# Designs tried in a protein design run: designed miniproteins, single chains. Part 24

Each design is a single chain, and the fold is of that chain. pLDDT is the mean over its residues in the fold that is shown.

## One batch from the design tools (miniprotein)

Design m813
Fold by ESMFold2-Fast:
Structure m813 (fold): chain A 87 residues (1-87)
Amino acid sequence: SERLRELLEEARRLFEEALRTGDEKKLQEFAKVMGEIIREVAKKDPELAKRIEDLVLRAIVLYHEGRLEEARREFERAVELIEEFLK
């Protein structure tokens, strides 16, 4: 889905900006975009959507703990699952 690819690239940009700047508003925008992706995935694969949601929630927790490299790793795992879904 072209829309899901566009949302994923937007989410990646927002998360990297949040990691670089510490801007909580960018993290909030990231969470909203990921929520849209998760909702679309859930229409076809609810189990996969739950796995993606859990990874995103872990990334946000790790971000707030200042564990930025681990936060990035959890987000990249979510990205890999979404990219596999889009094949």
Scores: mean pLDDT 90

Design m814
Fold by ESMFold2-Fast:
Formats: sequence, C-alpha cells, structure tokens
Structure m814 (fold): chain A 73 residues (1-73)
Amino acid sequence: MSPAEQRLREDIKAALEKLKKEGKITDEQYEAVLRYLDEHPVASVGELREVPGVTDEMLDDILYELGLTKKKK
C-alpha cells in the first residue's frame, strides 16, 4: 500500500470513529467500512460507495471530516 493510500485509510478510520460517536452512522456501517479497508487498498473516498450500507450522506460526512469538502451549513 502506498503512503498516500495508508494515510487515506487512517483518515477514513478517524472520520468513522467520530461519526459513530456522534450517532451519524450505525455500528454496522462502521464495521462494514473497516472490514473493507482491511481487505482492499483504497485510493479515493468514492470507492467506499461499493461497501454495502454506505449511503451518499455517509460519504458526504466522511468527505467533510477529511477536509475534502468546504464547510457546509
């Protein structure tokens, strides 16, 4: 795994832990994404849409936590 892919994986994990703590995602969604990240190299957040149970809203929340989207109201 490249350093960029490893960094993205760790940033996604941190975002997921925060979202789970805030009640924005379920335990099942959290565990599904973690399993996917452990088994697959991830080059972009968009690849997470392939994970069962990941919604567009969840992807937007992850992108916001990673700083890949500007502040939204």
Scores: mean pLDDT 75

Design m815
Fold by ESMFold2-Fast:
Structure m815 (fold): chain A 87 residues (1-87)
Amino acid sequence: MAEEVEELGDKYRAGEISLEEVLEKLLELAKKIKDEKLKLAAEYYAKAWYYYLKGKIEEAIEYLKKAKENSTPDGQETLDKEIEKLK
């Protein structure tokens, strides 16, 4: 999943795919996660990334917080660092 997320980000920055296509593909990747809580975390992270790229920073932070609530302890630490970088 991480590799696929990075590839989608690179394609978006290169102008090869739309922001809506990135969100759709990230949500499709999230659906493959077997753990319901981690799946929900991945879906919220995808939405946070979408709002961040739209310039809606406050909405992005709120979705990162929701992703954190449904993530592993290691994932929560990573998401805390991402939230602090957006402030």
Scores: mean pLDDT 75

Design m816
Fold by ESMFold2-Fast:
Structure m816 (fold): chain A 63 residues (1-63)
Amino acid sequence: RKLTEEELKRISELFGVSEETIKKLVDWYLEHPEEFAKMSLEELAEKFGVSPRTVEAVKELTL
């Protein structure tokens, strides 16, 4: 699912990542949900230039 404006802002503030970067991660999940689910947190973190903790937070909120 898409993140709410509040969820997006909270993740941005907690992890020091731009809202635009988080949106790109969520958009990629919506386009490639099976691939997103199969990739490790580290692989996704490297792909988007964020920490594994940021990816974990996005996974919890989008699943």
Scores: mean pLDDT 75

Design m817
Fold by ESMFold2-Fast:
Structure m817 (fold): chain A 80 residues (1-80)
Amino acid sequence: SERGKNSRKADELLAEADREYEKGLQLSKVNKEEAIEHFKRALELYEEAAKYASIDPGFAADMKRKAEEVRKKLEELEKE
């Protein structure tokens, strides 16, 4: 089913976004420029995952929250 395929795609994008966010956190203390690139990628992937979430408002809200966390980390790095 298309709904099942979209759910799997959303889960895959979420997993990739979480990996990119984790890389950004690991690099934030050693390479600020690389950390920023990973956070930007995580943000793009969380936003993309939300698009594949379709009618699941809970998942969409979780993606919005995760994207906001990434934006705050980007702002913190820009101030350092």
Scores: mean pLDDT 81

Design m818
Fold by ESMFold2-Fast:
Structure m818 (fold): chain A 77 residues (1-77)
Amino acid sequence: VKGNAEKGKELFEKYGAGMHSLDGKGSYSGPDLKGIGKRYSKEELRNFLRNGIPGVVRPLPLSEQEIEDIVAFLKTL
């Protein structure tokens, strides 16, 4: 399935954008996402979205299409 970065941004804003810095200027309880697309592979990002992160992010009821959309967005950062 082809990811859509614009739709991924909308989904990310809905589910968690306010908990993360996107430009490296803010600090939140979650990790700074600036450059995340260079630090993690698409497979690693998919795994984080499918399974959540214990103690940090609960698993979200995301479809495979929504996961690909969010991954496409994160790869632009």
Scores: mean pLDDT 64

Design m819
Fold by ESMFold2-Fast:
Structure m819 (fold): chain A 83 residues (1-83)
Amino acid sequence: AKAIAILREALKAVEAATTADEAAAALDAGVRAAEAAGSFEGAAGAGAGLLAVAVARALGMSDAEAVALAVRALREALAYLES
């Protein structure tokens, strides 16, 4: 499944991120990869991670908290797709 492979790659990159900006860049790359592959579910999952980072930043959360929120969003998307 293209979506699962793309989101797993995005998850690895986000888990390696030390800042919200690095997490956002990894998720944006995931959205672009999903668009190139024609994967709506992949784009939606990576997009949910981007929204999580944006919300965390708006709420004044730390970089570590923003990264953790993005990881949670991607894991939830993967769990849904692998169900």
Scores: mean pLDDT 85

Design m820
Fold by ESMFold2-Fast:
Structure m820 (fold): chain A 79 residues (1-79)
Amino acid sequence: MNVPPEDILIIAMGKNVPLAEELAKKLGAALYIAKSLEEALKMLASSRKFNIVVTDEKDVEKIKEVAEKAGVEYEFIVP
């Protein structure tokens, strides 16, 4: 499926921000830099875009639960 850049939101925090910034620039997509997992989950749950979450393996399960419950479109990148 072709998702236009304006309909993509990249969400990242902490050590994953530099990779997310490069990805956002390459795709021409919006980037949300969260200060905590809670901020990232809140943004994800309220997003009506296709969400790319750049995250650590340990946070994948929680992000998946929140995304599925909110019915949002999402993908993970685990560096």
Scores: mean pLDDT 83

Design m821
Fold by ESMFold2-Fast:
Structure m821 (fold): chain A 120 residues (1-120)
Amino acid sequence: MEIPEEVKKLIDEALASPTPNFDIVKKIIELVKKLSPEEQLAVVEYLLDKTFSPDPREAANAAFLLLEIGRYLAETDPELAEKVLQLIEKRLAQADPAHRPLLESVVRELKETLERIKKK
């Protein structure tokens, strides 16, 4: 499934940001809310690929956005959030040492979020 161009454009703007831009992240989440589950997974896969960027800023921004979308999915669609977590863990197993700490952080925080949702 392809990511809608409007969503992809905002993601690319967020990735290019010199610091995390919470206003753009909020706009991306509002658009992601309107997507099908298949399109939401495509967004996750796109961001996951960007966490392997040779640009440390792009990689960090991608990980941050991936985490925020993962948190949103944990609240609204826990089954999809579990799928997202499994996808990240599979890519983490194949990651080089330079990219592992960033993805390990995302995995840890998503697991903690899912556990908190289960206790609500």
Scores: mean pLDDT 80

Design m822
Fold by ESMFold2-Fast:
Structure m822 (fold): chain A 101 residues (1-101)
Amino acid sequence: SEKKKELLKKQIDISVKLISAAVDLTVTRRQPESKENKIKELEQEIRIYELSIEEIKLDIEYEKLQPNPDQQKIQQLQQSLEELKKKLEEAKKKLEELKKS
C-alpha cells in the first residue's frame, strides 16, 4: 500500500502544478497579441501537456495496482495519453517554427 500512497502524493503534486500552469496560461492569453506572448503561450501549453501526460501515466500505474484493475479505464487512459503525446509534438513543432520566424 506504500506504493499507492506515493502515487497519490505524486498525483496531488501534479494536480497543483497543473492548476498553477493553467492560471499562468490564462494570464498570458489576456495579454495583447504579440510574437513574444504567442511564444510564451505555446511554452505554457507545452508545460500543461507534459504535466497532463505525467498525470495520466500515474493514473494508469495506480489503476494497475488495484485488486481488480479496470481494463476499460486503462485502455481509455492509454488512448488519452497517445492523443496528448501527439498534441505535445504538434505544439513543440509550432514553437520551433514561431521562433524561426
Scores: mean pLDDT 89

Design m823
Fold by ESMFold2-Fast:
Structure m823 (fold): chain A 97 residues (1-97)
Amino acid sequence: SAAAEEARAALLARLRAVQAEVAELRAAGREEEAAELVARERLPLQAAALETLLLAIEEMDPEEKEEVREGALLILEESEDEELKRLAQRILEALEK
């Protein structure tokens, strides 16, 4: 669990860094570079983070479960990526158990 917790923290830190870079590129009008970074780094990192969350759902407290549920619903509403939507749906199904 300690190794899994460290891996999750590293993954979330990397996601935040990539999301900040995407936002910075978009603010600068560099939309094509932002889209490339999303496809190359952000979407794969988000998928890995969602898979990590899915494995940990049963061990989460109710507050963490609600936060994860809200995030999954947001992905279903805003994401164009089929893999992210599929993982978000699996998370919602796991939370209902």
Scores: mean pLDDT 79

Design m824
Fold by ESMFold2-Fast:
Structure m824 (fold): chain A 70 residues (1-70)
Amino acid sequence: MEKEKKEKEEEDKKFAEEAAEKARELGEREGPEAVQKLADEYAQKAADDKEKEGAYNNAAALAEGIRLEM
């Protein structure tokens, strides 16, 4: 687990891309309220997990952005 920042950034980027895809699919199927709930869940996880705070905050922001476009 002791590696360069690169590993964390790649994991964070992949997580954000997966979160954006989930948000888009949720928005298409369940509407903007489901996407907002997903964003809230990521924001809560960011508060609970200091190590992955950046990844969860980025995922929450992406999900909220997708909700605003719907």
Scores: mean pLDDT 76

Design m825
Fold by ESMFold2-Fast:
Structure m825 (fold): chain A 72 residues (1-72)
Amino acid sequence: MKVVIVNPKDIEKKLPVVAKKGLGPKVVYMPIDKFFDVLRNLPDDVANKYKFIGTEPPTDDSRPILTLPNVE
């Protein structure tokens, strides 16, 4: 699993390009507030491809994790 911390605006700009190519297995690590901002601004089709995994348990007060679904 690969985690990347990004700005919500960067995600929005990258997602349209990724959507054209097909959303691969990607994990994005970001704050909850930024997560909701990204989801509100994304088209419903693209937003549905994001899944919230959650943060790691109380071992680290880390930021929430977003994962793009994989085709299995």
Scores: mean pLDDT 44

Design m826
Fold by ESMFold2-Fast:
Structure m826 (fold): chain A 95 residues (1-95)
Amino acid sequence: SEDELIEQVTRSTLEVLDKYGRKDDRKIIEEMGRLALNRDFDGVIRLLEELGWHDVVDAFRTMLETDPEGAMANTVLSVASRVMTEIAKEHGISF
């Protein structure tokens, strides 16, 4: 269901940030949140590659290849932007 997808993406976003130790990285939170809010797929991929999050890059590229219209990627970025916005509020960040 859509609700299950939202919960899964929310959990995965938090797990990725935790895995790479970036939950408190103000600049990364701001940059990722801005790109996700604008649904800038190329910008997200570029940032993830620059950060060295290769497993996340591979997962995102696979989503785009499986769904070239980007519906799944749009949903993922929409949920991720919401999660990043909530984290940003705790750090006094706006984007």
Scores: mean pLDDT 73

Design m827
Fold by ESMFold2-Fast:
Structure m827 (fold): chain A 65 residues (1-65)
Amino acid sequence: AIKEAAKVLVEKLGAPESEALEWAQRLADDPSSARALAEELAKRYGVSLGEAEGAVTAALAVLSK
């Protein structure tokens, strides 16, 4: 679950695998942080908020399996 969620973040945001694993773990620990994380990831990777929200939502869907 965590590794699959991290892979989504790598593919959608171009995040390094090590960073993506940390973000996926954060989402697993606190799904309510998804909005704040999306804003942080948009700034960090230079993507739109909508793109970051899409990536975070897809990662959450993987974690919910």
Scores: mean pLDDT 80

Design m828
Fold by ESMFold2-Fast:
Structure m828 (fold): chain A 98 residues (1-98)
Amino acid sequence: SHKKLLEAIGLTIRVIGLQLDFERMGLEELARLIQEGINGIMTLLKRGAFDEAVEAGRIAVDAAERALRLVREGRVEEARRVLEEANARIRELVRQVD
């Protein structure tokens, strides 16, 4: 669906913006975890799995926004766990379209 493709692209752009926020804060490990999520979304997009790409994009945005809030509260280890859990869910979506 053209609409789902555009939705997935919009979510990907939002995740990239959040990854740049973590890079600007010097949080390189967390930025790398966000990049892993982006890579999963891109894999789904390249395979034409647009519904799964939208789901992965929503997971990635929600996790990155939650992680940013946790970091601002000094809860860096919890932020890492949130991003790792999101990446595990995105990897499962990628596995399902193989």
Scores: mean pLDDT 91

Design m829
Fold by ESMFold2-Fast:
Structure m829 (fold): chain A 73 residues (1-73)
Amino acid sequence: MSDEEIAAAIEQLQRLMAQIVANFAEKYPDMVARIQALAQQAIDALRRRDWEAFERYNQQLTALLEELAEKAR
């Protein structure tokens, strides 16, 4: 993965987190806090080029996002 691809991935995760906070932080503050913590760990793993850690945190983040989507129905 190139430096440009890493920067784009980080920006995409940051934009996603801003949307999650704006839409869900008032109603689901504990879930949003957990999602933000995992997103930060994923971003930190990307910056360190730790692909194994990134995959692990990204899988956990995806699972929590799916749980949030179900609760928001």
Scores: mean pLDDT 83

Design m830
Fold by ESMFold2-Fast:
Structure m830 (fold): chain A 94 residues (1-94)
Amino acid sequence: SEKKEIVEGGLKANEEILEELKKAGASQELIDIIEKTIEEAKKKLEEGDYDSALKILQEGTAEALRLAAEEVLRTDPEHAADAEARLAAIDALE
């Protein structure tokens, strides 16, 4: 199933992001959002509910990226332009 492959890819991407955030010393709030997203999406994948798993991955990833972009915007002015671009992209999805 194509949807199953997309969910599995999204889980891998979120797991990679989680590792990068932990290495970067990201806030516990960011880590918690991604861990919760991974856990809930895995549960739906196990149930065969790929549509719910995809929605969880999309919403959780958007929330995490928004929070990460806001944190970069406040703490790393050299990367502010990238953070602002990510926030604008997330707002366009809402």
Scores: mean pLDDT 76

Design m831
Fold by ESMFold2-Fast:
Structure m831 (fold): chain A 63 residues (1-63)
Amino acid sequence: SSKVKKLEETIEQALKGGKIAAEKAEEYKKQGNTLMSTVLQLIAGGSYTLAEHLEKRKKELLK
């Protein structure tokens, strides 16, 4: 369905964004920038939480 396709696209975007944020957080951590590392880890965590929520929604639609 069109709803499933939109959810899949949004899940992919959230996972991609989370991965980029997590990778950037690791680089800031190596530089000793704990503030930016923490902020980006929170962004990554939020993105992964969004993806998980959308995956649950998708599963409900595919029952």
Scores: mean pLDDT 87

Design m832
Fold by ESMFold2-Fast:
Structure m832 (fold): chain A 84 residues (1-84)
Amino acid sequence: MFELPVPGRAVVTLKRELSEEEKKEYEEIATKNLVKVEFEGTTITATGPLEGVEAFARAVVDDPNVESIVVEAEDGSRPPVTYT
């Protein structure tokens, strides 16, 4: 029996675009949590196992450049959670 990971997605809304240095910091946090991140202007989309996505959100929510984070299960199995 294999455990089926719940797929998760986080959308991070930033107050400004990240510098190259800040992007590397976020990529390192993502990698530690088995999460893939994509940077799109002032938006970061993080995808991976829900537990990893939630851990990523908790790690970055204290960054003063973060406006809000919305975490959801992509399969609809859990309600969305907003971090501010």
Scores: mean pLDDT 78

Design m833
Fold by ESMFold2-Fast:
Structure m833 (fold): chain A 77 residues (1-77)
Amino acid sequence: MDSIRGQILADAQEGLARIAAGVAITTGESEEDVRALFELALKSAEELEKIDPEAGAKAREGVRRVEARALAAVRAR
């Protein structure tokens, strides 16, 4: 079940992914470099999933949504 703690942790992981994506887009990073950053974020979400499976799944989904938007922005260059 969703706990307040699990929701905060999932939101924090998605927030970190958004910050990383914003920096990468601003600095002109390649699609491959952006993908590498999100692979690290996904590993963090997988670690959360071992402690709280529902929160970890939400974090992974949030990170994947941010990745898709970041890749779309990079491809639009």
Scores: mean pLDDT 75

Design m834
Fold by ESMFold2-Fast:
Structure m834 (fold): chain A 63 residues (1-63)
Amino acid sequence: VPLSREQAEEYLEKAIEAARKGDFEKGDRYGAAAVLGFLSLGDEEAAREAAERVKAALKEGGG
């Protein structure tokens, strides 16, 4: 099922929260879902920003 924008944003928030808490498995999975969700909406800029934010959060979480 293609993600709505609201679902993509929700997954991005969950990804960043999980990554910062050191839950890299959830951070990576939610992050991938968010990026794919934005790409499915044709929003390449939001997808790129989501990927960068998740990457930064994973580094902050000690990964």
Scores: mean pLDDT 79

Design m835
Fold by ESMFold2-Fast:
Structure m835 (fold): chain A 64 residues (1-64)
Amino acid sequence: GLSAVEAAERAGRAAAEGDREAALRYVQSGKDSVTDRGLALAEREARRGGSGSRVGAGVLTGQR
């Protein structure tokens, strides 16, 4: 399984791509290693997607 840090990183990346469902799945995968605090932060970032998605989507589209 993913470590807490890796799960958070993957969740953030998926959120940046606009894929909140995948982002939340990565957060779930990290639950075994992530305490409430770490999990809450990772989930927040995944759901926030606005910040990360805007940057990530812009970069991704730019590569088109």
Scores: mean pLDDT 58

Design m836
Fold by ESMFold2-Fast:
Structure m836 (fold): chain A 70 residues (1-70)
Amino acid sequence: SIEEMRKLIEEFMIEQRDYLTNEQAMAVHQLATKIILGELSEADREAVLAKLDEEQQKKLDEFIAEMEKL
């Protein structure tokens, strides 16, 4: 559900708070919002991933996969 997706986003953002810069956190949050709205494009995903390091990219990919299961 949309409410479960919002909860998952909030939990992920809290967990990653100390590992992302403010600019990275904003980009990730905006990407997650587009997933909820069904407006996510491949270009949006690639643009955000390009701003992240390898470990951050892995965490985001795992998060997106969990979101897509809901």
Scores: mean pLDDT 80

Design m837
Fold by ESMFold2-Fast:
Structure m837 (fold): chain A 94 residues (1-94)
Amino acid sequence: MIETKITFEEPEVFKGMSVEEVNDKLRAEAAEETEKAREEGRLPTAAAAGAVKGPDGNVYGVKVIVESTGTLEEAAELARKAAEERLKELEEEL
C-alpha cells in the first residue's frame, strides 16, 4: 500500500523580486529539502515550487513537499501536480 503525505507551505509574498528570481529561490530550497531527506534516510521525499505575479505587483510563491512509501518518481510527479494546482488556485483568487 502506498502511503503519501502532502505538505503545503503557506504562500509567501515577495516584494521587489521577479517571478524568475522567486522560482529560482524556491526551486533551490526544494532541491535542498529533497537532498536533506535522502541524507537523513527518510522515505522518498520530493518537493516542487512555483511562483505567480499578483495584480498588486507582488510575486506569490508556493512550495509543496511530498513524502511517499512509493517511488521517488511518484513523489516527484505528485509534488509537481500539487504545486501546479496550487498556483492555478492562487491565480484565480488574486
Scores: mean pLDDT 74

Design m838
Fold by ESMFold2-Fast:
Structure m838 (fold): chain A 71 residues (1-71)
Amino acid sequence: SEVEEEAKRAQEALEKSPEEVRKEITELLREDGSAESLRRGSEIAEKAGDPELSEELRRLSEAIERQERER
């Protein structure tokens, strides 16, 4: 599915990110894996200077929102 594909891309980008950024975002997503939390993670990545991770988290958030709206 689109969500599964975007989740894999986000996970790969997260693994390439600095350890500090990865830990902060991973903790956020463990508390709440919602589209809103993914958007917050994207903002954290952007502020930390990781535009690749920011973009992949945003894409995953959008894919989840789209899937919810199509129901």
Scores: mean pLDDT 80

Design m839
Fold by ESMFold2-Fast:
Structure m839 (fold): chain A 89 residues (1-89)
Amino acid sequence: SIEEIVDEVAKELGITLDEEARKFLVNYLKKKYGNDSPEVIKLNLKSILYLAKQLIGNDITLEKLYRFLKVLAQNEEDKKIIDEAYKEA
């Protein structure tokens, strides 16, 4: 599941996600990558969380992750996905 992928990648990178940040990230991945293979989801997540770790540190809250993803957003569609995932967390 996407939940298992999030937990595995966070553990591998030494990242602690609070419960709301974890829900937000799961919602985001389902909306953006829900039709992709587990391998593609994992690779994209590793890239996102690796960069988040460098900029935010190891303890990632919902608000920090939301602001980080908004900065990474490439276009209006990406921003909409992020905002919808955030509202559902």
Scores: mean pLDDT 87

Design m840
Fold by ESMFold2-Fast:
Formats: sequence, C-alpha cells, structure tokens
Structure m840 (fold): chain A 88 residues (1-88)
Amino acid sequence: ELEEAWEKLLEIRKKLEEGIINDPANRQKLLDEADKESRELAEKLEEHPEEAKKREEEVLKALEPLYEEMKKIHEKTGKSRLEILKEL
C-alpha cells in the first residue's frame, strides 16, 4: 500500500543516485526514468491524475530529509536502507 509505494520511491531515488555517481554522462536519462517511475507510482495512489504530479513532487520533497536521515543511520549502524525503511 502507501508504505510499500514509499519504499519503492526510495529505491528509485537510490538507483538514481547510484546511477549518477557511476555514470554522470547519463544523468538526464536517469532523471527522466526516475521521474517516470515515480509518477506512475503516484498515479496508482491518487484518484486524480493532475494531483498525482503534485503528490509526487510533495513525496519527493518529503523523501529528501528522510533519505538524508537514512544515510546517517546507515553510516552509524551499518543497517541496510531497506531495514531502516521497515523500522520507520
């Protein structure tokens, strides 16, 4: 449900970050792919297509502090990002 969709959005963000670090020449392609996948997930959760894009932007903005916090927890505890997500 919603929690699973958030987990999937975080996986998309992680894949995007790793892709940019490993292949910066394909940055725009990776951004476009992540945006499309995130939008498709948002559309499944929202009843209005116009609200889906706004919801996606809000979710991505909300995920930014969460992702930063998860990175700090990973550095201190050694837990995987997936394990941290399940605890949040």
Scores: mean pLDDT 59

Design m841
Fold by ESMFold2-Fast:
Formats: structure tokens, C-alpha cells, sequence
Structure m841 (fold): chain A 68 residues (1-68)
């Protein structure tokens, strides 16, 4: 996969995650849907990919912020 393809995948993942966070106040639903996106990215790029780590970190932060 090219660096451009990785960048587009990251942008698409962040856009999807941001929409999920904005569309619901149910922390459990948000956590479940964000974990699905993390798993999709992990399947495509692997667990050790910087993109996968960045997507996972975003999911953890978003869930933590919603619990405040």
C-alpha cells in the first residue's frame, strides 16, 4: 500500500469515527462502533502500523472524553 493510500485510509477512518462520536451520546455504542473501525484498519495494515496505532489512540481519547 502506498503512503498516499495509507493517508486516505487514515482520513476516512477519522471522518467515520468523528461522525460516530457526533451522532450519539451512548458511550457503549460509540466504543463498540469505534472498535469496529480500529479492527478494520488493523486487518488492512496490521497492529504495528503507525496508522493503526493512531486510529486506536483516537478511539480511546474519544471514548474517555464522552465519559466526562
Amino acid sequence: MSEEEKEELLKEAFARMTEIVKSSDDVEEIERKLEEIVREVEKELGKDSPVTREVRLYAEIAVAEKRK
Scores: mean pLDDT 80

Design m842
Fold by ESMFold2-Fast:
Structure m842 (fold): chain A 98 residues (1-98)
Amino acid sequence: PFPAVPVAKVTLKLPSAQDAKELAAILDERNIKLGLGPVSADEEKSEVIIYAPTVEQALEMLKLALELAKEMGIEIEEIRVSERDPELAAAVEAFLAA
């Protein structure tokens, strides 16, 4: 059987590969405890990628990622949403504007 494909994808750009790796590791551990989806790090691009089955879970994971980055003193340089997810893009923009 094929594993379930995540519906929502949010990418966070961080200042360094090390920051991306550390944030992804801590967020992934917390997400497992909360029953949330997977998180990965792209060290070459210094990005953390959040995968979620729903827009609501993606926003919850994004909120946790922003809180953790703040606790760690890491500045999030950019937040990107996949072009194939216009509903998620609108939700992320609304969340960040609040």
Scores: mean pLDDT 75

Design m843
Fold by ESMFold2-Fast:
Structure m843 (fold): chain A 95 residues (1-95)
Amino acid sequence: DIDTDHSIQVLIDYFLEKLPGSEETKERIREFLDAVGKSAESEFDKVLAELLPKIPKEYQEPIRELARLIVEWRNGKITPEEAKKKLDEIIEKLK
């Protein structure tokens, strides 16, 4: 769904703008989240196991939570409003 993919991209951009770190780190995280967002729900744990270790350890847990959020949103399990609330909670944990 193009509209859902666009909304997810906006959410990822919002998260990355709030994340402390280098542009290189943010680009690695964006690539990971894009890969997660394109995966089937059944492949989620496999994508996490393969790609999450490539992200700095300090961001791995927040990124895991965000990746799950993206998969739940893409599969219609949460509303955009719920997704934003959960995202704000994830960002708060990074401080």
Scores: mean pLDDT 73

Design m844
Fold by ESMFold2-Fast:
Structure m844 (fold): chain A 82 residues (1-82)
Amino acid sequence: SLEEILKKLEDIRNKLASLEFQRQVDEEQAALEANRTARKARIKAFIDKVKEGDPQAFIDALTKAINDLIKELENLIKELES
């Protein structure tokens, strides 16, 4: 369902935010906060497209948001493992 897809996207976001909290990154804290704000904006834009009832825009926005979050998560994991 759409609700389950949205929840899964939120879970990925929350996991990414949790990883940011688990590491002390004083030098990059401002950049990480800006990235969090950008992610929240992307999720909101995705939700807005779902509400508009455009199936193609919904699929495109979902795919973009998921791919962007995966890349950000992979980058954070790489930094944490360094």
Scores: mean pLDDT 68

Design m845
Fold by ESMFold2-Fast:
Structure m845 (fold): chain A 75 residues (1-75)
Amino acid sequence: SIPEAVQRAAELIGELRKLMEQLPPDEAARFRRRVDELVRKIQEAILNNDPEGAQKAVDELERLVEEARRLAESR
């Protein structure tokens, strides 16, 4: 559901912000831009009552968290 996707997105964004604190400024800036794009997609999905679009954006946020964790661990 859209409310569940929004809740999950908020949790993932919080996690991603914590991970970005561990990254170099240039890497953190790239992740911030991707997060901003996905937030816009979630807002569009809410406006259009599109649960599939909301879930796709959440899936991309989950991949971003995994990428950020891998990058933070490799330092």
Scores: mean pLDDT 85

Design m846
Fold by ESMFold2-Fast:
Structure m846 (fold): chain A 93 residues (1-93)
Amino acid sequence: SRDQAIRYVQQGQRYLDQGRFGQAGYYASRARDLDPGIAIPLIERLADAYYQRGYYSAASYLYRQASDSYRSLGDYDRSRQYQQRADDYERQA
C-alpha cells in the first residue's frame, strides 16, 4: 500500500542518514515494489550519496531504477533524463 511504501521510505531515510547504504537500498527496493513513485526521492538521494563517494556503478544502477519508476508513472521526460545520467555515471565507473 501507499502508507506501507511511505513507512519503508522513512525507514530507508533513517539508514541513509546513518550512512548505512545497504539497508537504505533494501528499504528503497521494498518501497518501489509497493509504489514506484513514493520510492523515487529515496532512490535519488541514495544514488547521490553513492556518486559523492565515487561509487559510480551503484549510482548508475539506482538512477536506472528511478528512470524505470518515472517511466511506469508516464513521466517519459524524467525517465530519459535519469537514463542518460545512469549511462554517464556507468562510463565513469
Scores: mean pLDDT 87

Design m847
Fold by ESMFold2-Fast:
Structure m847 (fold): chain A 120 residues (1-120)
Amino acid sequence: SLQEIIERAEKVYNSLSKEQKLLIKFSHLAYNLEKMTEEQLEEAKKKIEEELGVKLSEKEFEELLEKARKLIEEIETDEELRKKALEYLRTELGITDEEWASLSPTAQLAALVLAYAALQ
């Protein structure tokens, strides 16, 4: 069920390092950046710091955002890494091909970002 997939995804996420979790959150931020106001961006940055218990310098924010942009580019352009990520999702989350095809584009991106962060 979708609920079981979400629960397994949460378990994977909770097992990740703080650095891997930061990469995931910054990847979601980078993906939505063009749709965000300046105020929404600052609120999102603060929320990430609060949720992960970190305080980032402006330089560290810039470096993480750039790393996140590169990760999204790899997801879109590197077919071999995408195949590895999909295999990870099948083995760790038990996502079938049918379940994968039923996910929204946003949910597919979220799952791929989780897999890529876990595989680094």
Scores: mean pLDDT 81

